# Designed miniproteins, single chains, continued (3): the designs that were tried, part 51

Each design is a single chain, and the fold is of that chain. pLDDT is the mean over its residues in the fold that is shown.

## One batch from the design tools (miniprotein)

Design m9678
Fold by ESMFold2-Fast:
Structure m9678 (fold): chain A 78 residues (1-78)
Amino acid sequence: MDELLAAIERLLAAGADINAGDAEGRTALQIALEKRNVEVAEFLLSQGASLQPVAPGPDTPLHVVVRELDPSLADRLL
């Protein structure tokens, strides 16, 4: 789990928008909540993730990492 949080933090440090919506308008926070991953959801909230709805957009590396729960994806997508 710490590796997943570190991967998310690296993506945010690289300029990832924490509040970007995927193709369905879901943020990384909403994906974490759908996955029942409380630890990732709490971390995203601590990093400034908003609960406000956002416009749909393209999938970002942050969305992929949170959806797949695979920290190694951050290294491949950076």
Scores: mean pLDDT 76

Design m9679
Fold by ESMFold2-Fast:
Structure m9679 (fold): chain A 94 residues (1-94)
Amino acid sequence: GFEAARNGDLEAIEKMKDVNAKNELGLTPLHLAAYAGHLEAVELLLKLGADVNAKNKNGLTPLFLAASEEVAEVLLAAGADATARDSYGLTPLE
């Protein structure tokens, strides 16, 4: 499940039945892969239909959690909203 995305386990990600499932914090697998900086896992999740603009309980999208510029660029190319605001009114670039 979420461990596969956090660890960048591509084989386990391909076996996921719901790539848009949310954990207790409202985080999706895409949030966890972006936070961990697993570029190939981010690309695979997007290919499998992950919601690039999914919000957790604090209004954070995967772009807010992106650990690297390369991950942020892939998310933006997939349609990530750079103007989205979290529960504190901040955008991913602020």
Scores: mean pLDDT 80

Design m9680
Fold by ESMFold2-Fast:
Structure m9680 (fold): chain A 159 residues (1-159)
Amino acid sequence: MVNPRVAADLRLLARAVEEGKPLDAETAEALEHLYRRLRRLALRFGDEFTAELIDREINGLRASFKQRLPVSYYVARLMHLLELLIAAVSGNREIYRRLLLADLDDPEFRARSLEFFELLVRVAEGEASVEEAARRLAEALGVPFSVALRVLTEFLESE
């Protein structure tokens, strides 16, 4: 069962993405909560390097209020860090290195990241399963389904 706070934050961020809203205090708190959750998971899986990347994004959120960047920019980065953690847990160093070198400003990369975010929102609404989201992420990354499922279950359901 999706964690109620994670589900609330995903729905808040979805509305802000649809409305093209710049980052505000409420959407920054929701993003910081999801980043801190992903960081705890990275450390539990022994991925200290992805945990350090997440700490940089958390520190960036507080500086970013002056830049008025859209919420969709930070949501795409959250999804990229989730993909990095899935690749790390898979042990596939080639996929992990390719994701580290990805251009986060590429429109096609951002569009794909937002489609995966929308799929996580549908899981939080009960319109999709965690297994459906895990399958699509596993196929898109070229990783084992069981790895994507494990990381997504822990990201969505753990306390």
Scores: mean pLDDT 91

Design m9681
Fold by ESMFold2-Fast:
Structure m9681 (fold): chain A 60 residues (1-60)
Amino acid sequence: GPFLARAVEDFEAKTPDELSIKKGEILEVSEVFLDGYLLAKSLKTGKTGYVPRSVLEEIG
């Protein structure tokens, strides 16, 4: 099911489907893909997009 994650570093979106995030942001992760990306929603902005798994840390 969905889980919470924290950004451990800044990430700048390179495509329209990716989500830009700042270190320390809390996100809800809904999907995990085998290519190393996650589908996540920023709890700060409500925006959803793909982020690399390497920039997030699960917290719940």
Scores: mean pLDDT 83

Design m9682
Fold by ESMFold2-Fast:
Structure m9682 (fold): chain A 60 residues (1-60)
Amino acid sequence: ASGLYEALIDYDPISANDLSIKKGDILKVLAEETNGFIEATSLSTGKTGLVPSAYVKKVS
């Protein structure tokens, strides 16, 4: 499975392609890390976008 990730901090978008997240949000990863970002969907908001990989951790 593509796996689930948990947001470690709140993150406000820097660009229009970035995903807004809050600490503790669960994310469904759609694409693996490229240039320090992952593409993910927030299960809390249903929105899809790019998140810095350093701000999330894989939930086993």
Scores: mean pLDDT 77

Design m9683
Fold by ESMFold2-Fast:
Structure m9683 (fold): chain A 105 residues (1-105)
Amino acid sequence: MSLGEKLLEAARLGDLEKVKELLEQGADVNAQDELGNTPLHLAAAAGHLEIVKVLLETPGTDINAQDKYGFTPYDLALLMGHEEVAKVLEEAAKKRGVPIKRAVP
């Protein structure tokens, strides 16, 4: 299993310490699974707030990455009802000076 694949699994499962370890080892923060989901997508969909924060602090994280269905991490947070995750994503986008993107209006 690649470092990117391990990072995707750790983000999905909510393993904060493993996420930090893998990022330190040089795992690609924007790694994608077969559906185009990044670690940020998986953490946001699962409501893993602290992992979302760690990923957003990682240089080069694409906050508006789209999966194969066009969904962003923000879309998945909203669809799954994780309001605090959605708020953190919106504030991170504001700090970066980029728009938060949505697949659905």
Scores: mean pLDDT 86

Design m9684
Fold by ESMFold2-Fast:
Structure m9684 (fold): chain A 98 residues (1-98)
Amino acid sequence: MIRELVEAIRAGDVERFKELLDELVAAGGDINEKVEVDGKLYTPLHIAVLYAPLHGTYEMVEYLLSHGADVNAKDSDGETPLDIAEAVGDEELIKILK
């Protein structure tokens, strides 16, 4: 389930993302579980922040936050989702994550 959720985020498929996240939460899954993407360990929130500027999918970030995604989670480099948003310089993401 978590891998399929991450692939939906990477594809920019908002509807499938919502369906998969709702299934994960209903099954008692960990929304903050880390997955390997490009040799690094990320939570779904990290991946949503990375891909939001590419696909315009800021709604995925907001949906994850509304379901209890941890804004203070650190990736394998010690970076939070806010650190990534600041590095990219995306003011909308910075505003959403504050």
Scores: mean pLDDT 85

Design m9685
Fold by ESMFold2-Fast:
Structure m9685 (fold): chain A 111 residues (1-111)
Amino acid sequence: RDELFSKLKKALDAVKGKEVNSVEELQKIGEEKGVDITPLIEAFRLFDADGDGYISLEELQAAAENLGLNDEQLQEVIDEADIDGDGRINFKEFLIMMSRLVKIHEQEEEQ
């Protein structure tokens, strides 16, 4: 879990402040910066069970339980991603949520 979050943080730091709308754009940024972005791609594919390019709130809730997040922490992550009320997250919103999840995990590790 800690190893996964460390890898996710490195990949997220590589795309920080950039507009990333697809897996192909993410791969290009990873190559340019020499950062392994595979953990972000694998995480997205794991949550995108239907392969439709969107992640459901139910899939996120299940993942949050596995990551040790409570409902309050999950709600903060969802609110930060500014979901359009349809209960689904696109790739751009996914990256915003993952950045918040990593931040929450780091705060828990400091205790």
Scores: mean pLDDT 69

Design m9686
Fold by ESMFold2-Fast:
Structure m9686 (fold): chain A 71 residues (1-71)
Amino acid sequence: SSTLSPEQLATLRARFATYDTDGDGVITAAELRTVLGPQYTDAEVQAWIALADRDGDGVIDWAEFVAFRTV
């Protein structure tokens, strides 16, 4: 279990909302590319997602996002 302060949790939720462009509660490669901009390739974005994606489903949920922040 990860213990985050309410301030840290609010900051992470704001960051997650920035990446979660359509508000579906997950971050896709397309959403991440939109936020990061054209300087990143699809392969680089997918590699980043693979590092954060614990379920192997190709998207980052809130729990994976929080866990990735601590790595």
Scores: mean pLDDT 68

Design m9687
Fold by ESMFold2-Fast:
Structure m9687 (fold): chain A 110 residues (1-110)
Amino acid sequence: SSALVNELKAAIKSGNKDKILSILNKLKNDPSADFNTKDSTGYTLLHLIVEAVPKIGNDLAINIIQFLIDKGADINAKDKFGNTVLQLAIFSPHGVKVANFLYKKGAEFL
């Protein structure tokens, strides 16, 4: 559901861990959910999770990234400026653990 995906985006941006987990539990049973939609800045859910690491922590971020990849999220998604998810993680102040995880999952820098 596009409504659930939009609620997830809002919960990630606010760093509301309980709401993120609640929405993910609903989305695991939604075969119509599109995890590759971009927001007004060209960000996918994977980009938003990388940005949210300071709020939600590395371990929860990695668990969410794994869930999204398993559901067909594009690990090599680019924002409107051509930046990859891995590139965003590498240049993030708290992104080292997430960047290492993405790289091991086959994410490309460019």
Scores: mean pLDDT 85

Design m9688
Fold by ESMFold2-Fast:
Formats: sequence, structure tokens, C-alpha cells
Structure m9688 (fold): chain A 67 residues (1-67)
Amino acid sequence: SAEDLAALGTRVRLARLSKGLSQRELAERAGLSQSTISNIERGRLRPTEEQLRAIAAALGVSVDALT
């Protein structure tokens, strides 16, 4: 749902901020574009399983921490 996407986006944003990373820095570490990270954090884009794993790895958290 849109609410699930918003919750996921919020968790990604909070994890990123806890690591002191900008959206650009997270994107570079995850091998994604900054616009992809921005859209995920805003709940506008559902990440693929591969993208979600890349983001979790870049943040040093488990996928379960984001979902």
C-alpha cells in the first residue's frame, strides 16, 4: 500500500541520517541514482529486492530493519 511505501521510505531516511549520509552519498554507496533514493524515501517508488538489499548493505543494516 502507499502507507507501506511511506513507512519503508521513512525507515531508509532515518537509517541514512543515523549514519550521517546525504542522499547522494547513500546512492553512490548503493550503486543507485540519487533520484532513486529520493523517490524511495518519499514513498514514490517501491524498490526492487536487489535495490533494497543494496541499500541495506550500504547502510550496514539488515533488510528486515527497513521492512
Scores: mean pLDDT 88

Design m9689
Fold by ESMFold2-Fast:
Structure m9689 (fold): chain A 90 residues (1-90)
Amino acid sequence: MEKDENGETPLHLAARHGLIDEVKRLLAEGADVNAKDKNGLTPLHLAARSGHIEVVELLLANGADPNAKDVNGLTPRDLAQQSRREELLA
């Protein structure tokens, strides 16, 4: 799957915007659930940061790594905590 100018896949964008049906379609098409953008962010990081709980649950069900670290050493849980939504990843 081709990445955009930020290193983001379509799955990153769908996860960031909470587009559940788009996330489901992309995963069915073989999207890499653990793909990293240029900052080391996975789709799970973006969903957690944005507080899209249903997308977080869907990504985790499809093998997303909740312990993946971005370039700053932050996990999806750390980004959820920064957004005051850490309980969604508990």
Scores: mean pLDDT 79

Design m9690
Fold by ESMFold2-Fast:
Structure m9690 (fold): chain A 81 residues (1-81)
Amino acid sequence: DEVEEKIKKFEKLFTEAFGTLYQKMPKEQQEIIDKAIDYIKNNFEELVKLNKEDFEAKLRSLGLTDEGLITLLYTLLQEAS
């Protein structure tokens, strides 16, 4: 499935860009990030079509507050698409 390959590419890009920082983060923040990643994986086709502002609003509703991380996730999502 082409969508499954794009999701795998997104996960790989995220691990390469953020994996080391993720391992050093508090557990509560890791749980919020895990929820955001699961949301992206489950809604990949819809999220790829959103502009950055609408994407940011959805991730903030999941508890992400770090603008830099949200920007990174958006960039990696577009790169994987």
Scores: mean pLDDT 86

Design m9691
Fold by ESMFold2-Fast:
Structure m9691 (fold): chain A 115 residues (1-115)
Amino acid sequence: MYDLNVDLAMAAQNGDLERVEELLAQGADVNARLLFGDHEYTPLHLAAREGHLEVVEVLLRNGADVNARDPVFGLTPLHLAAREGHEEVVEVLLRNGADPEARDVFGRTAADLAA
């Protein structure tokens, strides 16, 4: 028996586009949070951190919360994409309503993390 939400997060982290689409079609929660070390990340956080552009676009089309916050550090997908230098992912997130003024628990915006 598969935990669809765990499988979705792993597929998003790995950039497995076909597996992401299959799991969403099977009813995986696009906004499910998984514990990843000290963070609770959604699939969109993981795809954005790893720079998987097409997976980011699929998750957003399926209702992913573009402004989802990690409850521990207040990180959004935009923060993670900017920190890792994934410029095309940053652009896609902003076009889909990501808040560039969103601040983590240390008061940092995505722009602060990109510097």
Scores: mean pLDDT 87

Design m9692
Fold by ESMFold2-Fast:
Structure m9692 (fold): chain A 61 residues (1-61)
Amino acid sequence: VDENDVVLGIALIDVGVAKIMARKGRKEEAIEFLKRSIEKYKDNPEAVKVLQEALEEIEKE
């Protein structure tokens, strides 16, 4: 099993959680959650990319 694939899977779950938080009006908490996830998975470029894209999407709302 590729460790990078596992980390990417976790990052995608974090994106889903953040989007749900934002829809419930918890936009600031969603942004902070994604920023923490980016720092935690900073050594995985694919994970960082999906988390950053989600962060930009939520910030534009």
Scores: mean pLDDT 81

Design m9693
Fold by ESMFold2-Fast:
Structure m9693 (fold): chain A 73 residues (1-73)
Amino acid sequence: MDDLVERVRRIFERLSPETLRAVLSAVRNDNFLALAIILESEGVSEEEMRTVFEFIRERGNDALIELIEEVLR
């Protein structure tokens, strides 16, 4: 069921605009190692990290970019 979008949105809504811009840059460059490091440094849990990567796997990078841009508005 499509609660995955809302779970990922809640994770990113807790992050600062500066962190969200860093994440956006990493995702745009397909730099998933940088994405993981940024999220871990901001206290995102292993379970929440898994949720973010599940979202990328199921919805794609562009969907995550759109979600982060929406959170930044």
Scores: mean pLDDT 84

Design m9694
Fold by ESMFold2-Fast:
Structure m9694 (fold): chain A 56 residues (1-56)
Amino acid sequence: MTVEEVQAIRDYELGKLSQRELAEKLGISVATVSRLTRKAKELGVPLSVVLLEEEK
């Protein structure tokens, strides 16, 4: 994961970026972003943590 991708995740978490815009920046589907953001909320962790776990 690049610094630019991490910054995009932060912008999304701050409400500055939509799920579609985040998906485009990360090169993944909107459905994947939606699933991972849901998982992050359920676990009570930042989205960046969930994305790092899924990178494996």
Scores: mean pLDDT 75

Design m9695
Fold by ESMFold2-Fast:
Structure m9695 (fold): chain A 157 residues (1-157)
Amino acid sequence: LLDLVSGYPPRVQELTRAFLAGFEEGRADTAAVDALFDRLTALYAAGDWEAVRALLAGLKEEVEELMVNPTPENMREAGRLVGVLEAVLERLIAARAPAPLVEMVARALAEILGLSKEETEELVEAALRALESGDVSIFREELERLLAKLVREGRVL
């Protein structure tokens, strides 16, 4: 990803590095990942699908608000939230969570990443195949491919 940004203006490179640093921090934030995983799984088990959607929509709104004024700090925090959500999706796959919950979280991640409708279905299908096989690498490889596409197309910032 960082080598793909080398052709961009210095400001775009700075913001993308801040976002990617936040993304890795979010993935490594076991406390935030566990808290969001527990909350999503508890709401889903209670049949409160509206509260699951509202929680995912609130995370999207928070990332969008941070992106309205793109500073390195805001981009790092936006990246952290996205990294937590990605790590929660991997956790749901590894835990063999219900397919509808995995799909809801994968769609929310795709929307936050600004994926097209076609790219959203590709990511959702990869998450569901990873869930069926128990192989989280299927989801990771597809997410990395889509992120590398967004960077090459100048759609990441």
Scores: mean pLDDT 92

Design m9696
Fold by ESMFold2-Fast:
Structure m9696 (fold): chain A 57 residues (1-57)
Amino acid sequence: QQLREAFSFFDKDGNGFLSAPELVSMQQWVDAADKDGNGTIDFPEFLALMKAVQKKG
């Protein structure tokens, strides 16, 4: 899926998680996706975010 490619683009460490600094331009989205409050976004959270963005525009 193209969403996996987008995730890999942001996942500079290649560890399967995104940190807030990697998404500095998406800080508000990071806060919304990181509901567990650990400062990282895993793939399911990233998918939910991308789905929401696609529906809004």
Scores: mean pLDDT 61

Design m9697
Fold by ESMFold2-Fast:
Structure m9697 (fold): chain A 82 residues (1-82)
Amino acid sequence: SAEERLAELVKEATKNFQKADKDGDGTLDYAEFREFLKLMGIYLSPEYFEMLFREVDKDKDGTVSLEEFLEWFTRTWRALLQ
């Protein structure tokens, strides 16, 4: 099902997020987020990466938490299924 596929993608994203989180604080800075996307097989131009980082960084503190990423990811996934 779509729900089962989303659950598996969330598990994969969580695992790759933890690998990119070098300091273990539960957040990714700009450089770590770029490496996270690389681990996910996502290669973006500097312009598209900047747009995505700003879209995901909900509190605008210059870091992305796992919760912020998963909120954006699940919202985007559900929008594509409508």
Scores: mean pLDDT 77

Design m9698
Fold by ESMFold2-Fast:
Structure m9698 (fold): chain A 107 residues (1-107)
Amino acid sequence: MDEELLEAAYNGDLERVKELVEKGADIFATDERGRTPLHYAAENGHLEVVRFLLEKAPELAALVDKAGYTPLEIAIFFGHFEVAAFLSNWLAQNPEIAALVEKHRRV
C-alpha cells in the first residue's frame, strides 16, 4: 500500500492518492532514497497532489530525503517552477514548518 502511494504521487494520480490515504496508507512513507509522496509529486510537477498532501500533512514540506533535499529543492532541480513557487510561498506563510527544515539539516 505505501509503495502504491509513492507510485501514485509520482504519476500525479490525485484520485488514487486520495483513495490510498483514506484506506490507511502512511502519508509519511519513504522509499530506499528516503523520499516521501511529497518529494515524488514535486519531482514530477504534480501541483494538485502537492496541495492535497500539504493539506493532510503540512510537516511533509520540512522532511529531507537521504541526500538532504526538501520537496521544494527537488521541484527546483527538476524545473517544476509552478510547484516550486507554490511550496516557496506556502513555506513563507508557514514559518513554523520552514524552521523544521533547518533543524533536520543539523548534524
Scores: mean pLDDT 84

Design m9699
Fold by ESMFold2-Fast:
Structure m9699 (fold): chain A 64 residues (1-64)
Amino acid sequence: AEATVEEIDGKPVAVVTIDGKTYRIAFDTEEVARIHAEAVAEGLKNPELRERGIKYLEVASKYG
């Protein structure tokens, strides 16, 4: 999985790409967005957590 932080419409957004799908989650600060993006990308390297991580990203990107 790849994770970056971008600014979209003046908001810091964590951008995570996995299996050709891109998920975007907005946060209040760039620091929180970066910490979150890095933690999610690291967790998705674990095959046992991958399915749960993808479901989390789908829900969080719709909510944020």
Scores: mean pLDDT 76

Design m9700
Fold by ESMFold2-Fast:
Structure m9700 (fold): chain A 60 residues (1-60)
Amino acid sequence: SLGIAVAKKDVPETNSAFLGLKKGEKVEILKEVDEHWWLVKSLATGKVGYVEKGSLEVIE
């Protein structure tokens, strides 16, 4: 694990590769894919998917 982050805003589900989140939802950072995209796991649902880095605030 690279750390824990919190969603700064609601993130819509667009397809199976991209993870939908609610504002305040916590995720585990699994991999920094590039400068804009992270692979994360939802702590609430256990689902894994890509989220834009700008939608997350790192807390741990």
Scores: mean pLDDT 81

Design m9701
Fold by ESMFold2-Fast:
Structure m9701 (fold): chain A 75 residues (1-75)
Amino acid sequence: FSEEELHALFKKYDKDGNGTLTTAEALTLFTNKEESGKNISAGEASDIIAEADKDGDGTLDYPEFVTAMQKVVKM
């Protein structure tokens, strides 16, 4: 993924424009093979989200989202 593709994807799922993705929004994105480019399970996506959420606040900011996406594409 390019920086432009990652930004577009983040904005698409950031419904209220608050600069973060909820766990539910991120889970939907990562399990959608057309968006993530990988056929991963909800369990695998949940584990990646938990690892990327360094603050433990239940949301992903843009840097945490990029880290999670890098893990998804390496699977």
Scores: mean pLDDT 73

Design m9702
Fold by ESMFold2-Fast:
Structure m9702 (fold): chain A 60 residues (1-60)
Amino acid sequence: GPKIAVALVDVPAVGPWTLALKKGEKVEILKIVDDDWVLVRSLSTGEEGYVPKSALKIIE
């Protein structure tokens, strides 16, 4: 099934490739890019973007 993570903190949008998240928002992990960044899709909005890996907890 899809790899699901939850945002541990509010994440601001810091650039055109990044995704803003609210604490508790669930995302699908599309690709782990490196140790710092993950490409995700928001389950709430369907928007895709890069988020800091440290801001996420993998739950599924």
Scores: mean pLDDT 83

Design m9703
Fold by ESMFold2-Fast:
Structure m9703 (fold): chain A 108 residues (1-108)
Amino acid sequence: MTPLHIAAAAGRVDEVERLLAAGADVNAVDEEGRTPLHLAAANQDASRAADHVEVVRVLLAAGADVNQVDKDGNTALMLALDSPARQEMVALLTEAAPVGTPAVFPPV
């Protein structure tokens, strides 16, 4: 876990922006293969939903990889589907995906 993971999980937009400006790796992975984008998108706290949406937007602007999967094979988009901010997070993550193909599970 990096400081950027902790700030993203906490919905601390100011801290996320500060760490990225200081050269933090936006695509750093933790022990579960999760990036800061995964942790922001997986937010279950409805009272912080707007802060986590803003963190997702900042991370995407910094070049966060929307196609990175965690150890369970989940993208940030998949984790966002269970979020109280689902609608806004899905819109942001879908707009960052390549045009013309929805984020597709690898063929089984």
Scores: mean pLDDT 76

Design m9704
Fold by ESMFold2-Fast:
Structure m9704 (fold): chain A 117 residues (1-117)
Amino acid sequence: SLGRTELHIAAEEGDVEKVKELLENGADPNAQDRFGYTPLHLAAENGHLEVVKVLLEYAKEGKVDINAQTVQAASSEPVKGAAVPLTPYQIALGNGHYEIAELLKKFAKENGLELLE
């Protein structure tokens, strides 16, 4: 399995109400799947701006790492291009979700946080 939580699935699907429900019930917003994807990565990858906004309210309280990086699963085949560790910001840019990328950049600046670009 990918090691995904219900919060990962809700964020990937853009289910804002389910994301709020899970977070209020103590779901870990920093949970990483087997590839290091957090709920914030999946919301950014899929262009779910409203889910990103909800997760950033938790980041404001220090409960979400906006710079969490994906990791390569241990691979016995190193020859299919270097997948590099990616932040939610980099994933948003790579998928053309520029409004999410700008929101992450603005959030970091307004909250005195470093944004890994």
Scores: mean pLDDT 79

Design m9705
Fold by ESMFold2-Fast:
Structure m9705 (fold): chain A 64 residues (1-64)
Amino acid sequence: YRPGELVIAKEDYEAKSPGELTFKKGDILEVLHVPNEEWMLVKSLKTGEIGLTPSKYLVPASSL
């Protein structure tokens, strides 16, 4: 993933630590930064909130 890419949440996630983002299945998120392979810094397009999320809960919004 690269900054500016859109991803979709494939299931609900609840923040486990400060700085993590809570989101719902089907939410569209914008990738801001990828600090490592396990985590992404994303922005929720629904709420505008920014936070870290586990990469494994996200899939590319564009499958075409």
Scores: mean pLDDT 78

Design m9706
Fold by ESMFold2-Fast:
Structure m9706 (fold): chain A 62 residues (1-62)
Amino acid sequence: LKVGDLAVALVDVESSLPEFLSFKKGDVLKVLKVVNDEWVLAQSLETGKTGLVDKGALKKIE
C-alpha cells in the first residue's frame, strides 16, 4: 500500500480510541499516509473519518 491507493477492508474493526479508524468488512478506504510497515493513515469513503489502520486488515483494489 502507498499514498493514494484504494483498499477494501477484509475484517470488521471497532475502536474506542480516536486515533484508530473503525470500519466494516467490505468498506473502501483511501490511504493518506504510510506510517510504518504495520500501519497506514486512511480515510473511510463510507464515513469520511480518518485514522490508523493495520495494513493486514486491508487489500489493495487493482
Scores: mean pLDDT 82

Design m9707
Fold by ESMFold2-Fast:
Order: structure tokens, then sequence, then C-alpha cells
Structure m9707 (fold): chain A 65 residues (1-65)
């Protein structure tokens, strides 16, 4: 799966699509800052559970978790 599709799914709040892309081999740590800033709390929680490095998240986004 492409990094662009992952970031678009994150920004759109498409949790099921995010899950499918990561299970298909998308790098969870390839999520960019702009996509993470637009992410829903549910998507952010899933990304962390899937192995996203929380230290790469902007501090203000941690308040959504």
Amino acid sequence: ASVKKLNEAIKAGQLDEVRKLIMAGADVNAADKEALEQASPEVLKFLVKAGADINKLPAHLLEKL
C-alpha cells in the first residue's frame, strides 16, 4: 500500500481503510504530521496500537488520546 493512501485515509477518518492498509504492509510510521493533526481519536488510538511511535506525534495531539 502507498504512503499517500495511508495519509489520505487517516485525514478522512476512515478507520477501516487505515486498518486494511496497515495489514497490507503500509508503514504505520509513514503517517505525516498533517494527516495526524486531522486524525480522529479512534484513528490515533489504532495507529499507536499498531506500533506508531508516540514520540513522533505533536504534543497537542496526545490530548486527543
Scores: mean pLDDT 75

Design m9708
Fold by ESMFold2-Fast:
Structure m9708 (fold): chain A 112 residues (1-112)
Amino acid sequence: MLEYDDNLVLGLPTEDPLNYELFRAVLAEDVAAVRELLAQGADVNAKDKYGRTPLHLAASLPESERAVEIVRLLLEAGADPTAKDDKGRTPLDIAREVGNERIAKILEEAIK
């Protein structure tokens, strides 16, 4: 996951430090940092250079209790589960593509 994480970080917005740190915290599966950055006013719907939101990245993480909690925190903070990346994919599309069944179910319930 570290090499994959490094490649993702190269795509992140650097213009806003809070938004950049939010993307990094999601990729690191740091639940406490995600919660704190959202409390500080990080844009939960910020987009990286590929049109991906923090929720898109969370949906692509290896499925773990931390990844599930991050998805819930982002949705509670007002993340748009219908947002599309530059390839026209929603977070739900990504979760289904990578086989994240628990995250896919949470996203399906958030859309309805």
Scores: mean pLDDT 80

Design m9709
Fold by ESMFold2-Fast:
Structure m9709 (fold): chain A 55 residues (1-55)
Amino acid sequence: MGKKLFEAAKAGQDDEVRILLANGADVNAQLDGKTAFDIAADNGHVEVAAILLQA
């Protein structure tokens, strides 16, 4: 789950991010010190970043 959340955040897959969070993906998990929120924000995916901020 954790790696899929980072991949979805990087790709801007807002629906996939919602599904992964609903299935218990850890929003606070880090990849090299970055959360999924950081990755989404770094890539300009505003919708994904907003979804992660609400989780």
Scores: mean pLDDT 79

Design m9710
Fold by ESMFold2-Fast:
Order: sequence, then structure tokens, then C-alpha cells
Structure m9710 (fold): chain A 59 residues (1-59)
Amino acid sequence: AVPEITSVEELVELASELFGVSREQARLWVDYVAREGNLDLSDPADLARAAELLYQAGQ
């Protein structure tokens, strides 16, 4: 199941865990996913969508 994500910091941690990369590299991945999906990471719904996309990509 996709973890419950409520902040950009949690999203970066999720990406770091899923891809086995540093937090700096995870921030780049989070930024990439947000740009490609036209997601506003200040919106809780878009944060949840970004988490879902990152989790799916990390499988």
C-alpha cells in the first residue's frame, strides 16, 4: 500500500527509501515527478498523487 504522505519532506524520504538514493537525489526525483505530472506539492491531493507515482515507479 502507498504510505500516507502529508509533506514534501515525507515524499523525499519515501523516494530515498524506494530508489536507495540520497535525500539530495530523492529531491531531484520528487521535483521531476511534480514537473512531469504538473503537480503542486503545496496541495495535499497533489502530494498524495506524487507519492502514488513514486511508489509505482519504485516497484
Scores: mean pLDDT 78

Design m9711
Fold by ESMFold2-Fast:
Structure m9711 (fold): chain A 72 residues (1-72)
Amino acid sequence: LSDEEIDALFEKYDTDGDGTLSREEFIKLLKENFGLSEEEAEKVFDKYDTNGDGTLSKSEFKAAIKDVEKKK
C-alpha cells in the first residue's frame, strides 16, 4: 500500500473525524481489508498503542499497516 492508500483507509474508518482510530475501528479495518482474525488484529493494535490511550494516531496507524504488509 502507498502512503496515500493508507491515509484513505484511516479516513474511511475514522467515522467521527477525531483524528484517531479506536480499537474497535482498527480491528474492523484489519479484518475487512487484510483478512486478519480478530485475535491477530488485537495483537497488532496492542503492539502500536504504545501510549496506552486506547486509540491509534495516524502515525501509529501507518506504522501498524506497514508492519502488517511486511508480514504478508
Scores: mean pLDDT 76

